# Designs tried in a protein design run: designed miniproteins, single chains, continued (4). Part 41

Each design is a single chain, and the fold is of that chain. pLDDT is the mean over its residues in the fold that is shown.

## One batch from the design tools (miniprotein)

Design m13390
Fold by ESMFold2-Fast:
Structure m13390 (fold): chain A 104 residues (1-104)
Amino acid sequence: SFEELRKEIEKVIEELEKLGKYKIAETLRELLEEAETEFELEFLLEAGREIVRLVSTDNVSKTEIELELDLILERFKKTSTPEQQKRFEEYYKRLKEAIREEYE
């Protein structure tokens, strides 16, 4: 269900745009276009959903969002090949930069 995962991520992007998190939404859209496997899409969906949950919660800091994303990254890395780990770390880095830009 590569196409189903893409559609769910597109919904997450729309939710981020409605929340005014345009930099995060833009970065997720770029990563969605770069993703090649369902496993990569599963990472983006889980990360995106967690960001939506946290930014929709009052009094959540950028540090708390980064911490939750760190936990998602570590879980995905444990079941990944070295090549997939590198790709997840790059996606994480770009999402983390977008979060920092939204909160500066």
Scores: mean pLDDT 87

Design m13391
Fold by ESMFold2-Fast:
Structure m13391 (fold): chain A 105 residues (1-105)
Amino acid sequence: ELEEEIRKKAEELALEYWAKLKGVSVEEVRKEIEEYRKAAQEDSRLLRNKEEIPEERRRELLEKSIEYGMFLITEGVIETILRKLIEVEGLSLEEAYERVKKDLE
C-alpha cells in the first residue's frame, strides 16, 4: 500500500518536473509519455519478431523509446529519494513529497 503511494507521488513529481523543463502542462506531458510508452512496446515487439521496417519508422520508435527510458529514470530517482526521506529521516509520505517538490522548484 505505502509502496504504491510512493510510486504515485514519484510519478506526479516526475511529470511536474518534466512539464516545468518543457514549459508545457502536466496533461501534455502525460500524453507524450503514453505515446513514448506505446512506441517502446512496439519497438520491443518488432525486435522480438525480427520484423523489417522502414529506417525512418525505426528511428522514430527508437527516439521515443529513449525518451520513455529517460522518464522512467527520472521517476526512479525521485522514488529513491522519497524512500530515503521516509526510511532514513523518518518523514511521512506527505512531508517527503512536499520537500522534494520544493527542491525541484
Scores: mean pLDDT 85

Design m13392
Fold by ESMFold2-Fast:
Structure m13392 (fold): chain A 90 residues (1-90)
Amino acid sequence: MREDLLSLLRKAKELVEEIEKETDPFWRDVLRSLLAMQLHIAAKIAEKEGLTEVAEKLREAMDILFNSKDPKKAAEEVKRKLEEAERILR
């Protein structure tokens, strides 16, 4: 299960990097929607496995993703939260 979470976190980080590189607002919104779905799934898995700190970091990442006025700054902050979650799992 931890290996599955690590895989999901790596894929989420790849999506964040794609969002940072994307210049088209439409495709950026598509990528953000995919990222939000992955973060939601990962947070539920972490909570089910008793990884409360990981789940909390993933929920914080989702809050940043939805509430930030700057999409690129939000992506940077989400990436930091994902890196923190990955460190807890390693």
Scores: mean pLDDT 80

Design m13393
Fold by ESMFold2-Fast:
Structure m13393 (fold): chain A 56 residues (1-56)
Amino acid sequence: SAEKEQKIKELQKQIQELQDRAQQLYDAGKLTQEDLDKLTKEMEELYKEIKELLKE
């Protein structure tokens, strides 16, 4: 459905924003293991939401 497609696009945008933030921190020499773990966790949750929407 169009609603599912829109939700998936928003989730993909959030993943891209997290990747961009990780890259900015890395380039600045400020990316800690704690930041990496947190960003990875957030991305995994977003991927899980996409998976659930696709399963529905």
Scores: mean pLDDT 84

Design m13394
Fold by ESMFold2-Fast:
Structure m13394 (fold): chain A 91 residues (1-91)
Amino acid sequence: SEELKRKIENIKKNYTIEELKEMVKETIERAESSPKTPGVEEAMKELEKKYPELIKKLDEKTRLALAKLYETSEELAELFIAILEEILKKE
C-alpha cells in the first residue's frame, strides 16, 4: 500500500540507528509479554519463505517478535523488517 511505503520511507530517512535499535528492543519486550498462539508458527514459515536471508541473520528473540507481529499485522511486520534491514546495513 502507499501508506506502508510512506512509513518505510520514514524509517529509512528520519530515524537514527540508535532510535531504530530502541524500537527493536521495545518490540521484543512487547512480544515476550504476549501469548504464543499456533498462528505464530505459520507466520514464521511464511517469513522464512519471503525473507530467508534476513531470518538467518536474526536471533531467536527477534525472529519470534517478528513472527508475532506478522500474525497480528503483515504491515507492522513489514515496518519491523525495514527497521531490522537498516540496522543490519550498518553492521
Scores: mean pLDDT 82

Design m13395
Fold by ESMFold2-Fast:
Structure m13395 (fold): chain A 74 residues (1-74)
Amino acid sequence: MAEQREEDRLRALFATAGALIGIGDVLDKHNADPSIDPEEVQAAARKGFADGEAMPLEERRRTHERAVELYRKK
């Protein structure tokens, strides 16, 4: 019971983390240029969210690691 809900929460958390990673990656590739297309940022966020939500357990750890790296970089 508790573990099931915890996994659901982790999936939601990693979906959100995936979206943030996507956004961070776009910002990083463009050196946070203010001319960045908002559509590109939104597309990256949507892809990251979907990828994170569907992510298997092993891949969740990798997503979290990338999120930490992006956080430290920015």
Scores: mean pLDDT 68

Design m13396
Fold by ESMFold2-Fast:
Structure m13396 (fold): chain A 86 residues (1-86)
Amino acid sequence: EEEEERKKKEKLEVQVRIVEILEQIAQDLLAGRLTRQQVVARAREILKLAGVDDDAQAQEMADALLENVQEALDSLKPLVEEARKL
């Protein structure tokens, strides 16, 4: 059925776009260039692709992304600093 093929293609395109946004967030956070407001804007793009237009959900997603990525970065900082002292 044509409708099923179209849904599969649209779902794949949405998944690819979400991955692109997440990779961009990770790269910009590593570079120290992201503000919370910019992460919220990226979260809104992800939610709109999923068919959701809710600012509260965008804020919650942005906070979750910032917390998880920052925690991962912070876990690596002691190893980087120790290597830098050598």
Scores: mean pLDDT 67

Design m13397
Fold by ESMFold2-Fast:
Structure m13397 (fold): chain A 71 residues (1-71)
Amino acid sequence: MEEYEKKLEEINAREKELRAQPLSDETIQRLFDLGVEALKTAVDLVIDRLEELRAESPEKARQWREEIAKR
């Protein structure tokens, strides 16, 4: 999990640097690519959390899924 948080922090730092530069087609493309990477990382984080909980306890994994569904 810490690995995903570090990756998201790195993506956010890169986005901030790109946004400080004048807007260009290349800058826009890189911002878009970073956005896609961030989304993929967030999805992977949720999947990995479910897999970890399932390995530790199938009951806890089910409870966590139900909690997310209620929100």
Scores: mean pLDDT 72

Design m13398
Fold by ESMFold2-Fast:
Structure m13398 (fold): chain A 60 residues (1-60)
Amino acid sequence: TPSDNQQRQTVSSLTTRLTQGWPQSFRNQVYDRVVQILQDNSDDPVLALQQIRDYLQQFS
């Protein structure tokens, strides 16, 4: 698996890109949720990424 540092950076960049142009309130909610998922799964970056994808899929 990729390093946790690299994974965190990739997830952060992807989240920022995907929420570009969204209303500020929506972006705040998405960032809060993404941060929570990363925090809850800090020892499993792959699981964290998967849960973030599932969450973001709701808005695709």
Scores: mean pLDDT 71

Design m13399
Fold by ESMFold2-Fast:
Structure m13399 (fold): chain A 86 residues (1-86)
Amino acid sequence: MTEFGEAGTVTKSNALDYINSKYGLTRRKAAEYLSKEEIEKIWDTLDDKSKYYVASNHLLSEELFNKVPEEYREFIKEVQKNNPLL
């Protein structure tokens, strides 16, 4: 709980919280606001749920989409099909 509380570190569980701390955005709002470059930079630090939030609000590159868990990939495709991302 406390041993990973090092100054300036970003972990998988707090990647979106890190963005929130810089911009004052909620996790979901931060996911919607992330640029393509920022998504690529923090992608491997995101947990599966955070990856789902990002993928639901952004059209990911083929490479990044292939790194999403297979179960979520099918669901994301259905969501994007019914609600196209802007």
Scores: mean pLDDT 57

Design m13400
Fold by ESMFold2-Fast:
Structure m13400 (fold): chain A 91 residues (1-91)
Amino acid sequence: AKELEEKGKELIKEGEELIELGKKKLEEGERLLEEGMKKLKEAKNQEEVARAVGEVMLGLGLITEGYLLIKAGEKKIKKGKELLEEAEKLK
């Protein structure tokens, strides 16, 4: 019972940490995407277009990474909660 409870708590903590990291990456990615799109509209030459596209692509990459981290964290929290529920049934 106690071993399942500790494993459940550990998975929830790991999941919460992944969600926090994912949210930070989403926020930074959204910021870079917005800045890159603004620079694209203001671009007057091919070099400025290339830099703006680079920021847009980096932003999209961070958004994708953030989304995957949040989903991974949610799965860990769900598994941790299931282990805590199983531990309670053994008491």
Scores: mean pLDDT 87

Design m13401
Fold by ESMFold2-Fast:
Structure m13401 (fold): chain A 89 residues (1-89)
Amino acid sequence: NIQDVVNSLVDYLSSLGVPQSLIDQIQQSGQQLVDAVNQGDLSQAQQSSQQLGDYFQQGLISAGFSQNSAQNASDNFTQMMINLANQSI
């Protein structure tokens, strides 16, 4: 489910030494995504998924990944989260 994916993402980025402030933003956006899905708010779910992808990209860059690798990973992650949200509503 979406909460498990967000928790796994937080654990992964924390293991890479990503700053706690960015981890906090990911957790906040993840909670907004969970809330949007529970409310059936597809627009908010898509917005929160995009925000999560943006923070994931920033996290990967701060961990030393290239811009291209971080962008590709975040694009794939964002699409996965949008698909999970659509299936959950």
Scores: mean pLDDT 85

Design m13402
Fold by ESMFold2-Fast:
Structure m13402 (fold): chain A 85 residues (1-85)
Amino acid sequence: SEIDEVLQRVLEEASKILSPEAVQALGALMRRDVAINPDMPPELFEEVARENIEALKKAREEGKPILVTSVKTPEGYTVHRIEVL
């Protein structure tokens, strides 16, 4: 599916800038988000994924812990959000 192509591409991009452990954790969250939101637009999924990648990158750069939460988008999809504490 189109969303599976976005998932693979985003994880390949993330693997160039994040640790293998962070990529594995991100991939698990993203796969769950896809599974619970079958009707989510691929563009919205990519936006959420890129925000989470930037949060992980910032946490590593600043040496800060992260918080993983479940949030509802304005469109009504429940996704995981990674925040830097």
Scores: mean pLDDT 85

Design m13403
Fold by ESMFold2-Fast:
Structure m13403 (fold): chain A 91 residues (1-91)
Amino acid sequence: AKEHLEKAEEYAKKAVELARKGDIDGAVKYLDEAERHALKAVEEADPDNTKAKEEIRSLFNAAKFLFRLGKVEEAEKELKRALELARKTVE
């Protein structure tokens, strides 16, 4: 669980860096990896927590949408919420 959470945070950080450089397609690909690892962390720590998994998916989808609109700062805010939710589930 912790290893997947750490990878989710690393991929999300890289996604924000790429988005700030104008590489939106690269940023979205890194967000897809961050989401995958965040969901794996929750699944390993609390597999029955469907609500947390649905909220995390929603927040990552919002972040991807905001990246495509060029709203990098708002996307980063949604990512921080998703990663904090995953962290609280993992502990």
Scores: mean pLDDT 85

Design m13404
Fold by ESMFold2-Fast:
Structure m13404 (fold): chain A 83 residues (1-83)
Amino acid sequence: MKALVVGKNAEEAKKRAEEGMGAEVVTATNEEEAKKLIEEYKPDYIVADAEDKEGVEIAEKLSKETGIPLVLIGKGDEDPISP
């Protein structure tokens, strides 16, 4: 499986994706790089670090335009209150 990691923190997100998914991962730090990699590598997934707002915005835009599934990685908001 091929995954594209997008964002300015793409290197950190790449490590998480490689450890969690065992996939071939390519990285893009800019929207232009991400578009080029989508055309050249035809990734099965677009991945962004959920804590990288800029990366998430780029990845969501590209996912909507290309139809490639978006995967967010990182710690989601844990509900701090469990009564």
Scores: mean pLDDT 71

Design m13405
Fold by ESMFold2-Fast:
Structure m13405 (fold): chain A 70 residues (1-70)
Amino acid sequence: SMADVEGLLEAVLEAQRLVHEAERRGDREVQRAGTELLDWVTERVLAGEDPAVILRRLRERLAELRERLA
């Protein structure tokens, strides 16, 4: 749905902000993991995977990375 596409775009922006935050803190492990996560999202979108499925997995991985930064 269009709502899932909008949610996915917003979650991608959140992932980019997390990568920048990790860089500012000098957390290279989280920065690398976040960059790899963004690359994974790009690959899944190009493969035509359901945006709702990508969004759910992206949100789960973002929560894990946010916990590691805390």
Scores: mean pLDDT 88

Design m13406
Fold by ESMFold2-Fast:
Structure m13406 (fold): chain A 120 residues (1-120)
Amino acid sequence: MEELRKEALEAVRKGDELKAIDYVMKLIDENYELAKETVREIADIAFEEGRVTPAISILQAAAELADLVKRGEVTDEMIDAFADAYGLDREKLREAARNRDPKGIMKLGAEVAKKVAEAQ
């Protein structure tokens, strides 16, 4: 698990967003809290290097929404606004929020981020 985090951070430092997202997706399944911390570090590195991309912005936003869902601080209106802003499936995102599933929120965000990164 720590190796996946290290590989994700090395990938973003090298400008390889697709590899970074792939490692984050694996971390979400194995250790959600570490995946969330890794996404925050990825966003910080991208900001410092002047390389904040749409894919990284989606990952960061998904990590923040996942925290709100875990704490029960999210409304249906917030879920819909987030889904519309980042091109996520509203029904899947609402289901994850109702089930208090922050891991599901992160997975949906990472899947969309990967598609955006693949489109360059």
Scores: mean pLDDT 83

Design m13407
Fold by ESMFold2-Fast:
Order: sequence, then C-alpha cells, then structure tokens
Structure m13407 (fold): chain A 80 residues (1-80)
Amino acid sequence: SLLERAAKFLTGVTELAMRISRGEITKDQALKELEELFTLLPDDIVEKYRPAFIEAIENKDTMKLLELANKVVEEIVKES
C-alpha cells in the first residue's frame, strides 16, 4: 500500500540522515540513495519535495531531511 511505502521512505531517510551525520556516506552517494527512496512515492509528491531534499543533503542538514520526510508522510496520510 502507499502507507507502507511512505513508512519505508521515512525509515530510509532516517537511516540516510544518520549515515550523513556519521560521515559514512558522500553527498553523491546520498543523492543516489535519495532517488532510490523517491521510487517509493507518487511522482507529484517527488516533484514537490525533491528540490528541498537535495538542498538538505548538499548542506548536510539532517534535521531538515527528517522534517521533510515527516511532511511527506503527513501529506500521504491525509490523502488516504
């Protein structure tokens, strides 16, 4: 279901943010993994949030990544 995919997206972004904060992943690798996580979501949600997620990764803003992931989940839950 879309809710199950949204939960996987939140988990994936959380793990990605932890790896960024620990210096275990490069920005290029993080952007690649983010695009893989985006395959879990509807295209319209990806188009809306992609620029903000990319900016957060480029700035290593792990708090912003988590805030954006929670907003995505909230939007999907409200549409369900």
Scores: mean pLDDT 87

Design m13408
Fold by ESMFold2-Fast:
Structure m13408 (fold): chain A 89 residues (1-89)
Amino acid sequence: SSYKQNKINELNNIFNKFQEMVNYYISLASSNPEVVQQIQNIQQQTSNYFNNTINQINNANTNQEVDNLVNDFINYLLDKYDQVVSLLK
């Protein structure tokens, strides 16, 4: 449906901005291979969760279910952002 596609497009935009931020922090951590690896692990976890969320949205039966999946992903992304920032202390 157009509603699902619009929400998927919104999530793609948010996820792309997150990936840009993650790549920036990897560049800042480049002198510390252990920190780079931890950020890359968070990036992989987030990519896996993103793909799972898109699959669940495609299988959703209601707009409310889609909205809940979108909100859960955004909250997950914010938690992962905090984890990345914490690694740069």
Scores: mean pLDDT 90

Design m13409
Fold by ESMFold2-Fast:
Structure m13409 (fold): chain A 71 residues (1-71)
Amino acid sequence: PSKQQIADAIAELRARIPTTSKASPEEQAEVLLQLFPERLPDRATLRSFLELAGYRPTEEDVAAFMARLAA
């Protein structure tokens, strides 16, 4: 996915669940791309990334985020 696609997916996630992070969706998208430049990580790793980024996602939130990135 593009940086903009990841940023849009993070913005959609923020509309549904609160975050303690002050980083923009674009800044978080950049970090994700830096950590995983070749391919998107598995669900467990993505969940851990979102939790470290200040989110508290449910399994459904992680699945929706992954589906948005795979589209």
Scores: mean pLDDT 76

Design m13410
Fold by ESMFold2-Fast:
Structure m13410 (fold): chain A 62 residues (1-62)
Amino acid sequence: LVEAFALLPAEQQARVLGTDVPLAELSKTFGIPEASLRAARAAAGVPDAPLISRAEALALLR
């Protein structure tokens, strides 16, 4: 699912993520534990926050 998301056109990625996405909603959408997404954010050097920007979400899912 994460790999499938990365292969989507930018327009479809934008539609899924919006501008700011709750981490819990992203977790439900892709079936990835919220803790795993938080760990990926930490590894990418982004701050831990309840909402993430589209750019941050795209970086996590590459």
Scores: mean pLDDT 61

Design m13411
Fold by ESMFold2-Fast:
Structure m13411 (fold): chain A 68 residues (1-68)
Amino acid sequence: MQRKGDSLVAAGRSSIALAEQKAKEGDLDSAKKYLDGGYSLALGAEHLVGRDVGEALRKEVDAVEKKI
């Protein structure tokens, strides 16, 4: 389970980073879609790995959402 959880965490962080990049480029539609993906992956990570991991990813999503 943790290997797949680690993969979800990595995917979530990548989606969040892409959202931040798209927001900086002014592509708010793509930024929102990547944030939605990152949030879904954060919920999956919370379920498979633990609350702390999901909470950390959601915090990163919220930080990027405030920039757009």
Scores: mean pLDDT 78

Design m13412
Fold by ESMFold2-Fast:
Structure m13412 (fold): chain A 100 residues (1-100)
Amino acid sequence: ETVLSRVARGFLQREINTVLRKPAPAELWSQAELYARVRALSPEELEEMIEGLEEDREFMEKNPNSPLVKLMMEATGVSLEELLEAIEEAIEFLREVLEE
């Protein structure tokens, strides 16, 4: 199974809350908590999350100097390369769950 970085867990938590239309929780969920929550979602909800993450990745790759990307780097404390790697980790994690 894909091991999630802290940043990847942040992306997954955001996508889960977006799909469920709920506010973001105050605490970052562990990988085990994320796995349990993701497994409770429908295949359609998982596909929506994957699409959202793929759109975010495309945007960052095409717009590396955008103010939004710079704000994400500042907020997370990581490089653009690490942000892109974190999105890839999140997508792979969701694909592994969807395959089940």
Scores: mean pLDDT 79

Design m13413
Fold by ESMFold2-Fast:
Structure m13413 (fold): chain A 79 residues (1-79)
Amino acid sequence: MTVEIRVEFETELEADTAVGMLAIVGAVLGSMKSAESVGTEGVVTLEVDPKDKEGWELIKKTVERLKKIAKKVEVFEYD
């Protein structure tokens, strides 16, 4: 199962900061599949493969943190 987190920020600088945070989350999960670079529109996409329940909980906590600072957060699940 792959989880895609798509995040929109009001500024490119905020998006650059979020890329760093999401890269750390992906590394902790041990199965980050991709992290796409921020465009000038402040959009960040991260794909991770949560291997267990703890990985999924970390993703949920990350999404909740991102919702507090981002303009929009979307989460997609793929089999």
Scores: mean pLDDT 68

Design m13414
Fold by ESMFold2-Fast:
Structure m13414 (fold): chain A 75 residues (1-75)
Amino acid sequence: SEAIDKAIDELMKELKLSERIQKFVEEARKKYGKPATLAALFAVLKRKRANPDLTEDEIIELFKEELDRIVEKMK
């Protein structure tokens, strides 16, 4: 869906992700699908808003954990 693509792109922009992390998100979009990737990014955004001191490495780890959790629920 074009709407899901725009939502993912906007979330990546709001999170101020580096190009390296953006490529990781694109791989997740291809491997796990757009809805799972979008949901994982929303979870990361919510956690970062609650804890602004999250480092880039912590954001990557959180994204991976949330993505795995969401994919598990989709089974």
Scores: mean pLDDT 78

Design m13415
Fold by ESMFold2-Fast:
Structure m13415 (fold): chain A 72 residues (1-72)
Amino acid sequence: SAMQQALTQQALQQVSDIVMQGLEEVRKYEELAKENEKDPDKAKELLQRKHEFGRESNLRVAEVMEAARAAR
């Protein structure tokens, strides 16, 4: 139906937005970690945030995709 098609397209757009935002955050923290590589505690915290954003984005993508599949 048109409703199901619209919901699927909205879910795909949401996935794109989540990936975009996640990649941007990951890149920001990766660059900050490089700038602070001579401060091991700070670099470790920044790399931890990078990994956390990557995992969180993957989980949100999986959630949206599963919801979209369930709706069809």
Scores: mean pLDDT 78

Design m13416
Fold by ESMFold2-Fast:
Parts: sequence; C-alpha cells; structure tokens
Structure m13416 (fold): chain A 97 residues (1-97)
Amino acid sequence: ATVEEVREAAETLIRADEEGKIFTKIEGRTVTITVLGDEETEEEVREALEVLAESGLVELEIEGRNFRVTFLLPEEEVRGLSFRERLELLVERAEAR
C-alpha cells in the first residue's frame, strides 16, 4: 500500500469510531473492533484494515463482525494511546520510510 492509501484507511477507521459505528477494546498492542453499523460499514472497516495489514503495519484476524488488530509497533510506543492516536502513529511510520 502507498502512504496515501494508509492515510485514507486510517481516516476511514477514525471516522467510523467518531460516528459511533464501531466499538473498540484495547488490550496491549491489540485492538478488537466490533462493527455496530450496517454491512456497508463492515465492508469499509474490513477494506481499511486490509490496507494497513498489506502495508505491514498491523496483523488482522477476522471473526464475523469482530476484527482483532495487532499493531506491529513496540508496546512502549502504543501504551496509553487511544485508537485514533495509534492510527495516527501508523501514518507517521508509513511516511518515515
């Protein structure tokens, strides 16, 4: 994925969270995303997460409407960060290549 595709994917996920279309549970480096929206929202979230996974920034496991996202960053760098801040950090890491 390009840096622009990573940015667009992060923005899609941030928008879904801000609009209350997903619920996020943070556990260390892993964020579990539950889609609360419709099938269109689920597809947008899946496509965005697949872009991040293809870029080598996350590992993705899919269980129906639940997406387990492991951020491929040191635990100390993601500790205490919100879901939004973690996505913003992924964009910064994609740009720093």
Scores: mean pLDDT 85

Design m13417
Fold by ESMFold2-Fast:
Structure m13417 (fold): chain A 91 residues (1-91)
Amino acid sequence: SEEEEQRRKKRLDEIMEKNTEEVVKKMEPLRKVAQEIENAKTREEIEEAAKKGQEHIAELEKQAKTEAELKDVEKMKKVFEELVKEAEKNL
């Protein structure tokens, strides 16, 4: 029935919203690491900050419960890797 489908959709939306909040909270350390990379003046400083970012991404991957969440983490990983490469080129 349409009512059962609506209730299922509402529960799914609530679960997704809760997971998004948790993911946003976990992304906060990545934002700080991104600033460290931008402010880095040596390749060593970039590599150290990149390690911290990779550790945070690995924790997000471990906490991901759906394939969609894993895809979002993979997209964040790509953006982070591009940021690191751009910072290295600007040295």
Scores: mean pLDDT 71

Design m13418
Fold by ESMFold2-Fast:
Structure m13418 (fold): chain A 74 residues (1-74)
Amino acid sequence: SAEDEAILEEVEKALKEAFPEYEIEVSLTEDRRVVVRVNGSVVVELPLDAFESTEELIRAVLRHLGLLSGKPVP
């Protein structure tokens, strides 16, 4: 939906601002899971409907990416 598309665009923008050196792609599955790819590899997959706001979702994704910063990202 247009609403879901707007949420994904806002998430992608926030991630690109936080990690401008990475190739970031954000998509939504048929099961309403937000999938974040870095350099073509899935690094985060979270249920969209578990979050009360776009800001909460962005915060959760950023935290997951921060935890992965100690591991090789493909």
Scores: mean pLDDT 77

Design m13419
Fold by ESMFold2-Fast:
Structure m13419 (fold): chain A 91 residues (1-91)
Amino acid sequence: KREEEIKKAKEILIELMKLEKDEEALVKKLSEITGVSEEAVREILEGNPNPSEEAKKAFNFVQNKIKLLAEAAEESEEVYEELLKLEEELE
């Protein structure tokens, strides 16, 4: 179960990282993954200090994936190295 969750979290974050320089594509992908509106996703990216409940839900979804990968990286040097290589590849 945890291994599957880590794999899915990696796949989601990889797709999001590939889109980081294209805000419209990133908004569409986050909306698709989280099931919230594109407008709610834009609230998060714009740094709205009082985001809607939909925006908070989308933000928490992504943060939970990041937290899962961070915890996995603490337990496995291999996961940490994979994330570093991915970051280098996307630059």
Scores: mean pLDDT 69

Design m13420
Fold by ESMFold2-Fast:
Structure m13420 (fold): chain A 62 residues (1-62)
Amino acid sequence: GIREGVLALVHAVAKTFDIPLETVARLLAKITGVPVETILRRTSTIDEAYEYGLELIREKKA
């Protein structure tokens, strides 16, 4: 879906331009509705943030 596509683009940009995890977590919070603090507690890398974001999007789909 659109949210998965946006998340994939954010991941690609973050890896290419070495975007800080905190910035990625803030974008992920806006996409998923989960607080940035929750994302940062569960993730330590850009790849982990991407995987967690996918899980959050999947949980909201039947």
Scores: mean pLDDT 78

Design m13421
Fold by ESMFold2-Fast:
Structure m13421 (fold): chain A 88 residues (1-88)
Amino acid sequence: MDEEINKLIKDYEIRLKQELESLPSNKQKLEFLENRLKEINEFLESRLNIPVEEALKKLKEEKLELYKVIQELKKIIEEFRKQIIEEE
């Protein structure tokens, strides 16, 4: 599980870097990163709305791991944002 999660995080970081390199301005790069943060927040919120009996306990365990992944993804996005701001 940890190896699969680490691979997903690394793949996401690589994809973000490639997309950022394709964008012509720092303003567009920052807007792109803000949109990625919004998508992550919406994804996390969607996981709260499960109508299945006993799903809540499974969701708490899966949600903790998902929450850790989301925090790492947000950290990667914020590090890219800092780099862009400092280069101006």
Scores: mean pLDDT 68

Design m13422
Fold by ESMFold2-Fast:
Structure m13422 (fold): chain A 72 residues (1-72)
Amino acid sequence: GREEARRYAELAREAAERGDFDEALRYASLAYRHARGVSPEAQRYAMRAAEAASNGDGKEAAEYARRAIEAL
């Protein structure tokens, strides 16, 4: 639910900030799953964080993960 979505979004942000794109992608994907039915806005930002992590863009991944946290 909301608590799990927030926790995973925070982990995605931390992973993205340290350049661990595989972990950032994994945690952003988990945040996406747990935000489903809780916050469409957080779900959208978590998806964009996952896309950015998949592309190796740590700055963008961290920013979208932060926005996902704010939307929860």
Scores: mean pLDDT 88

Design m13423
Fold by ESMFold2-Fast:
Structure m13423 (fold): chain A 68 residues (1-68)
Amino acid sequence: SKEEIIEETKKIIEEIKKKFPDHKGLNEYLDEAEKGLENPNISEEQAKTIKEEVEKLKEQLLAHKKAL
């Protein structure tokens, strides 16, 4: 459901924020993504798109962090 997609996406956002708390630009981007998910007129497909973008971002950031 749309609600499950939103909840799961918010959990991923929270995980990223916990791993990169001092990354201002990243946290600003994630705050905007959360705002998008909180739009009452958001469709399930729009929520899915935000989830996919956030999941891709998490994978890229975790790979980069392991290389540091």
Scores: mean pLDDT 79

Design m13424
Fold by ESMFold2-Fast:
Structure m13424 (fold): chain A 100 residues (1-100)
Amino acid sequence: IEEAENEIKKIMEETMKKLEELIENKASVEEMKAVVKKTLEKILDIIKKNLSEETYKKIQEIIDEGLKKIGEAKTNEEVMRVFSETMLEILNEIEDEKLS
């Protein structure tokens, strides 16, 4: 679990840095959305392989809601905010499994 959590945290940090660079370079909202979608899919794959089926199902629901909100976002800042909120919810579910 700790190795998977550390890998997910690293992916989240690298993605946040990439999103910041994209905003600085005035990237399109669609480009920002594509990066976030790819990152969340990668995180879900790690969770599926390393965590319980119960935690996987909960995080899949969190990611599905996050992707819906990302799809509705109109600005780069909204995409980044929704991604940050989704990351926090994912990390909280991982912590809950570790405490169980």
Scores: mean pLDDT 83

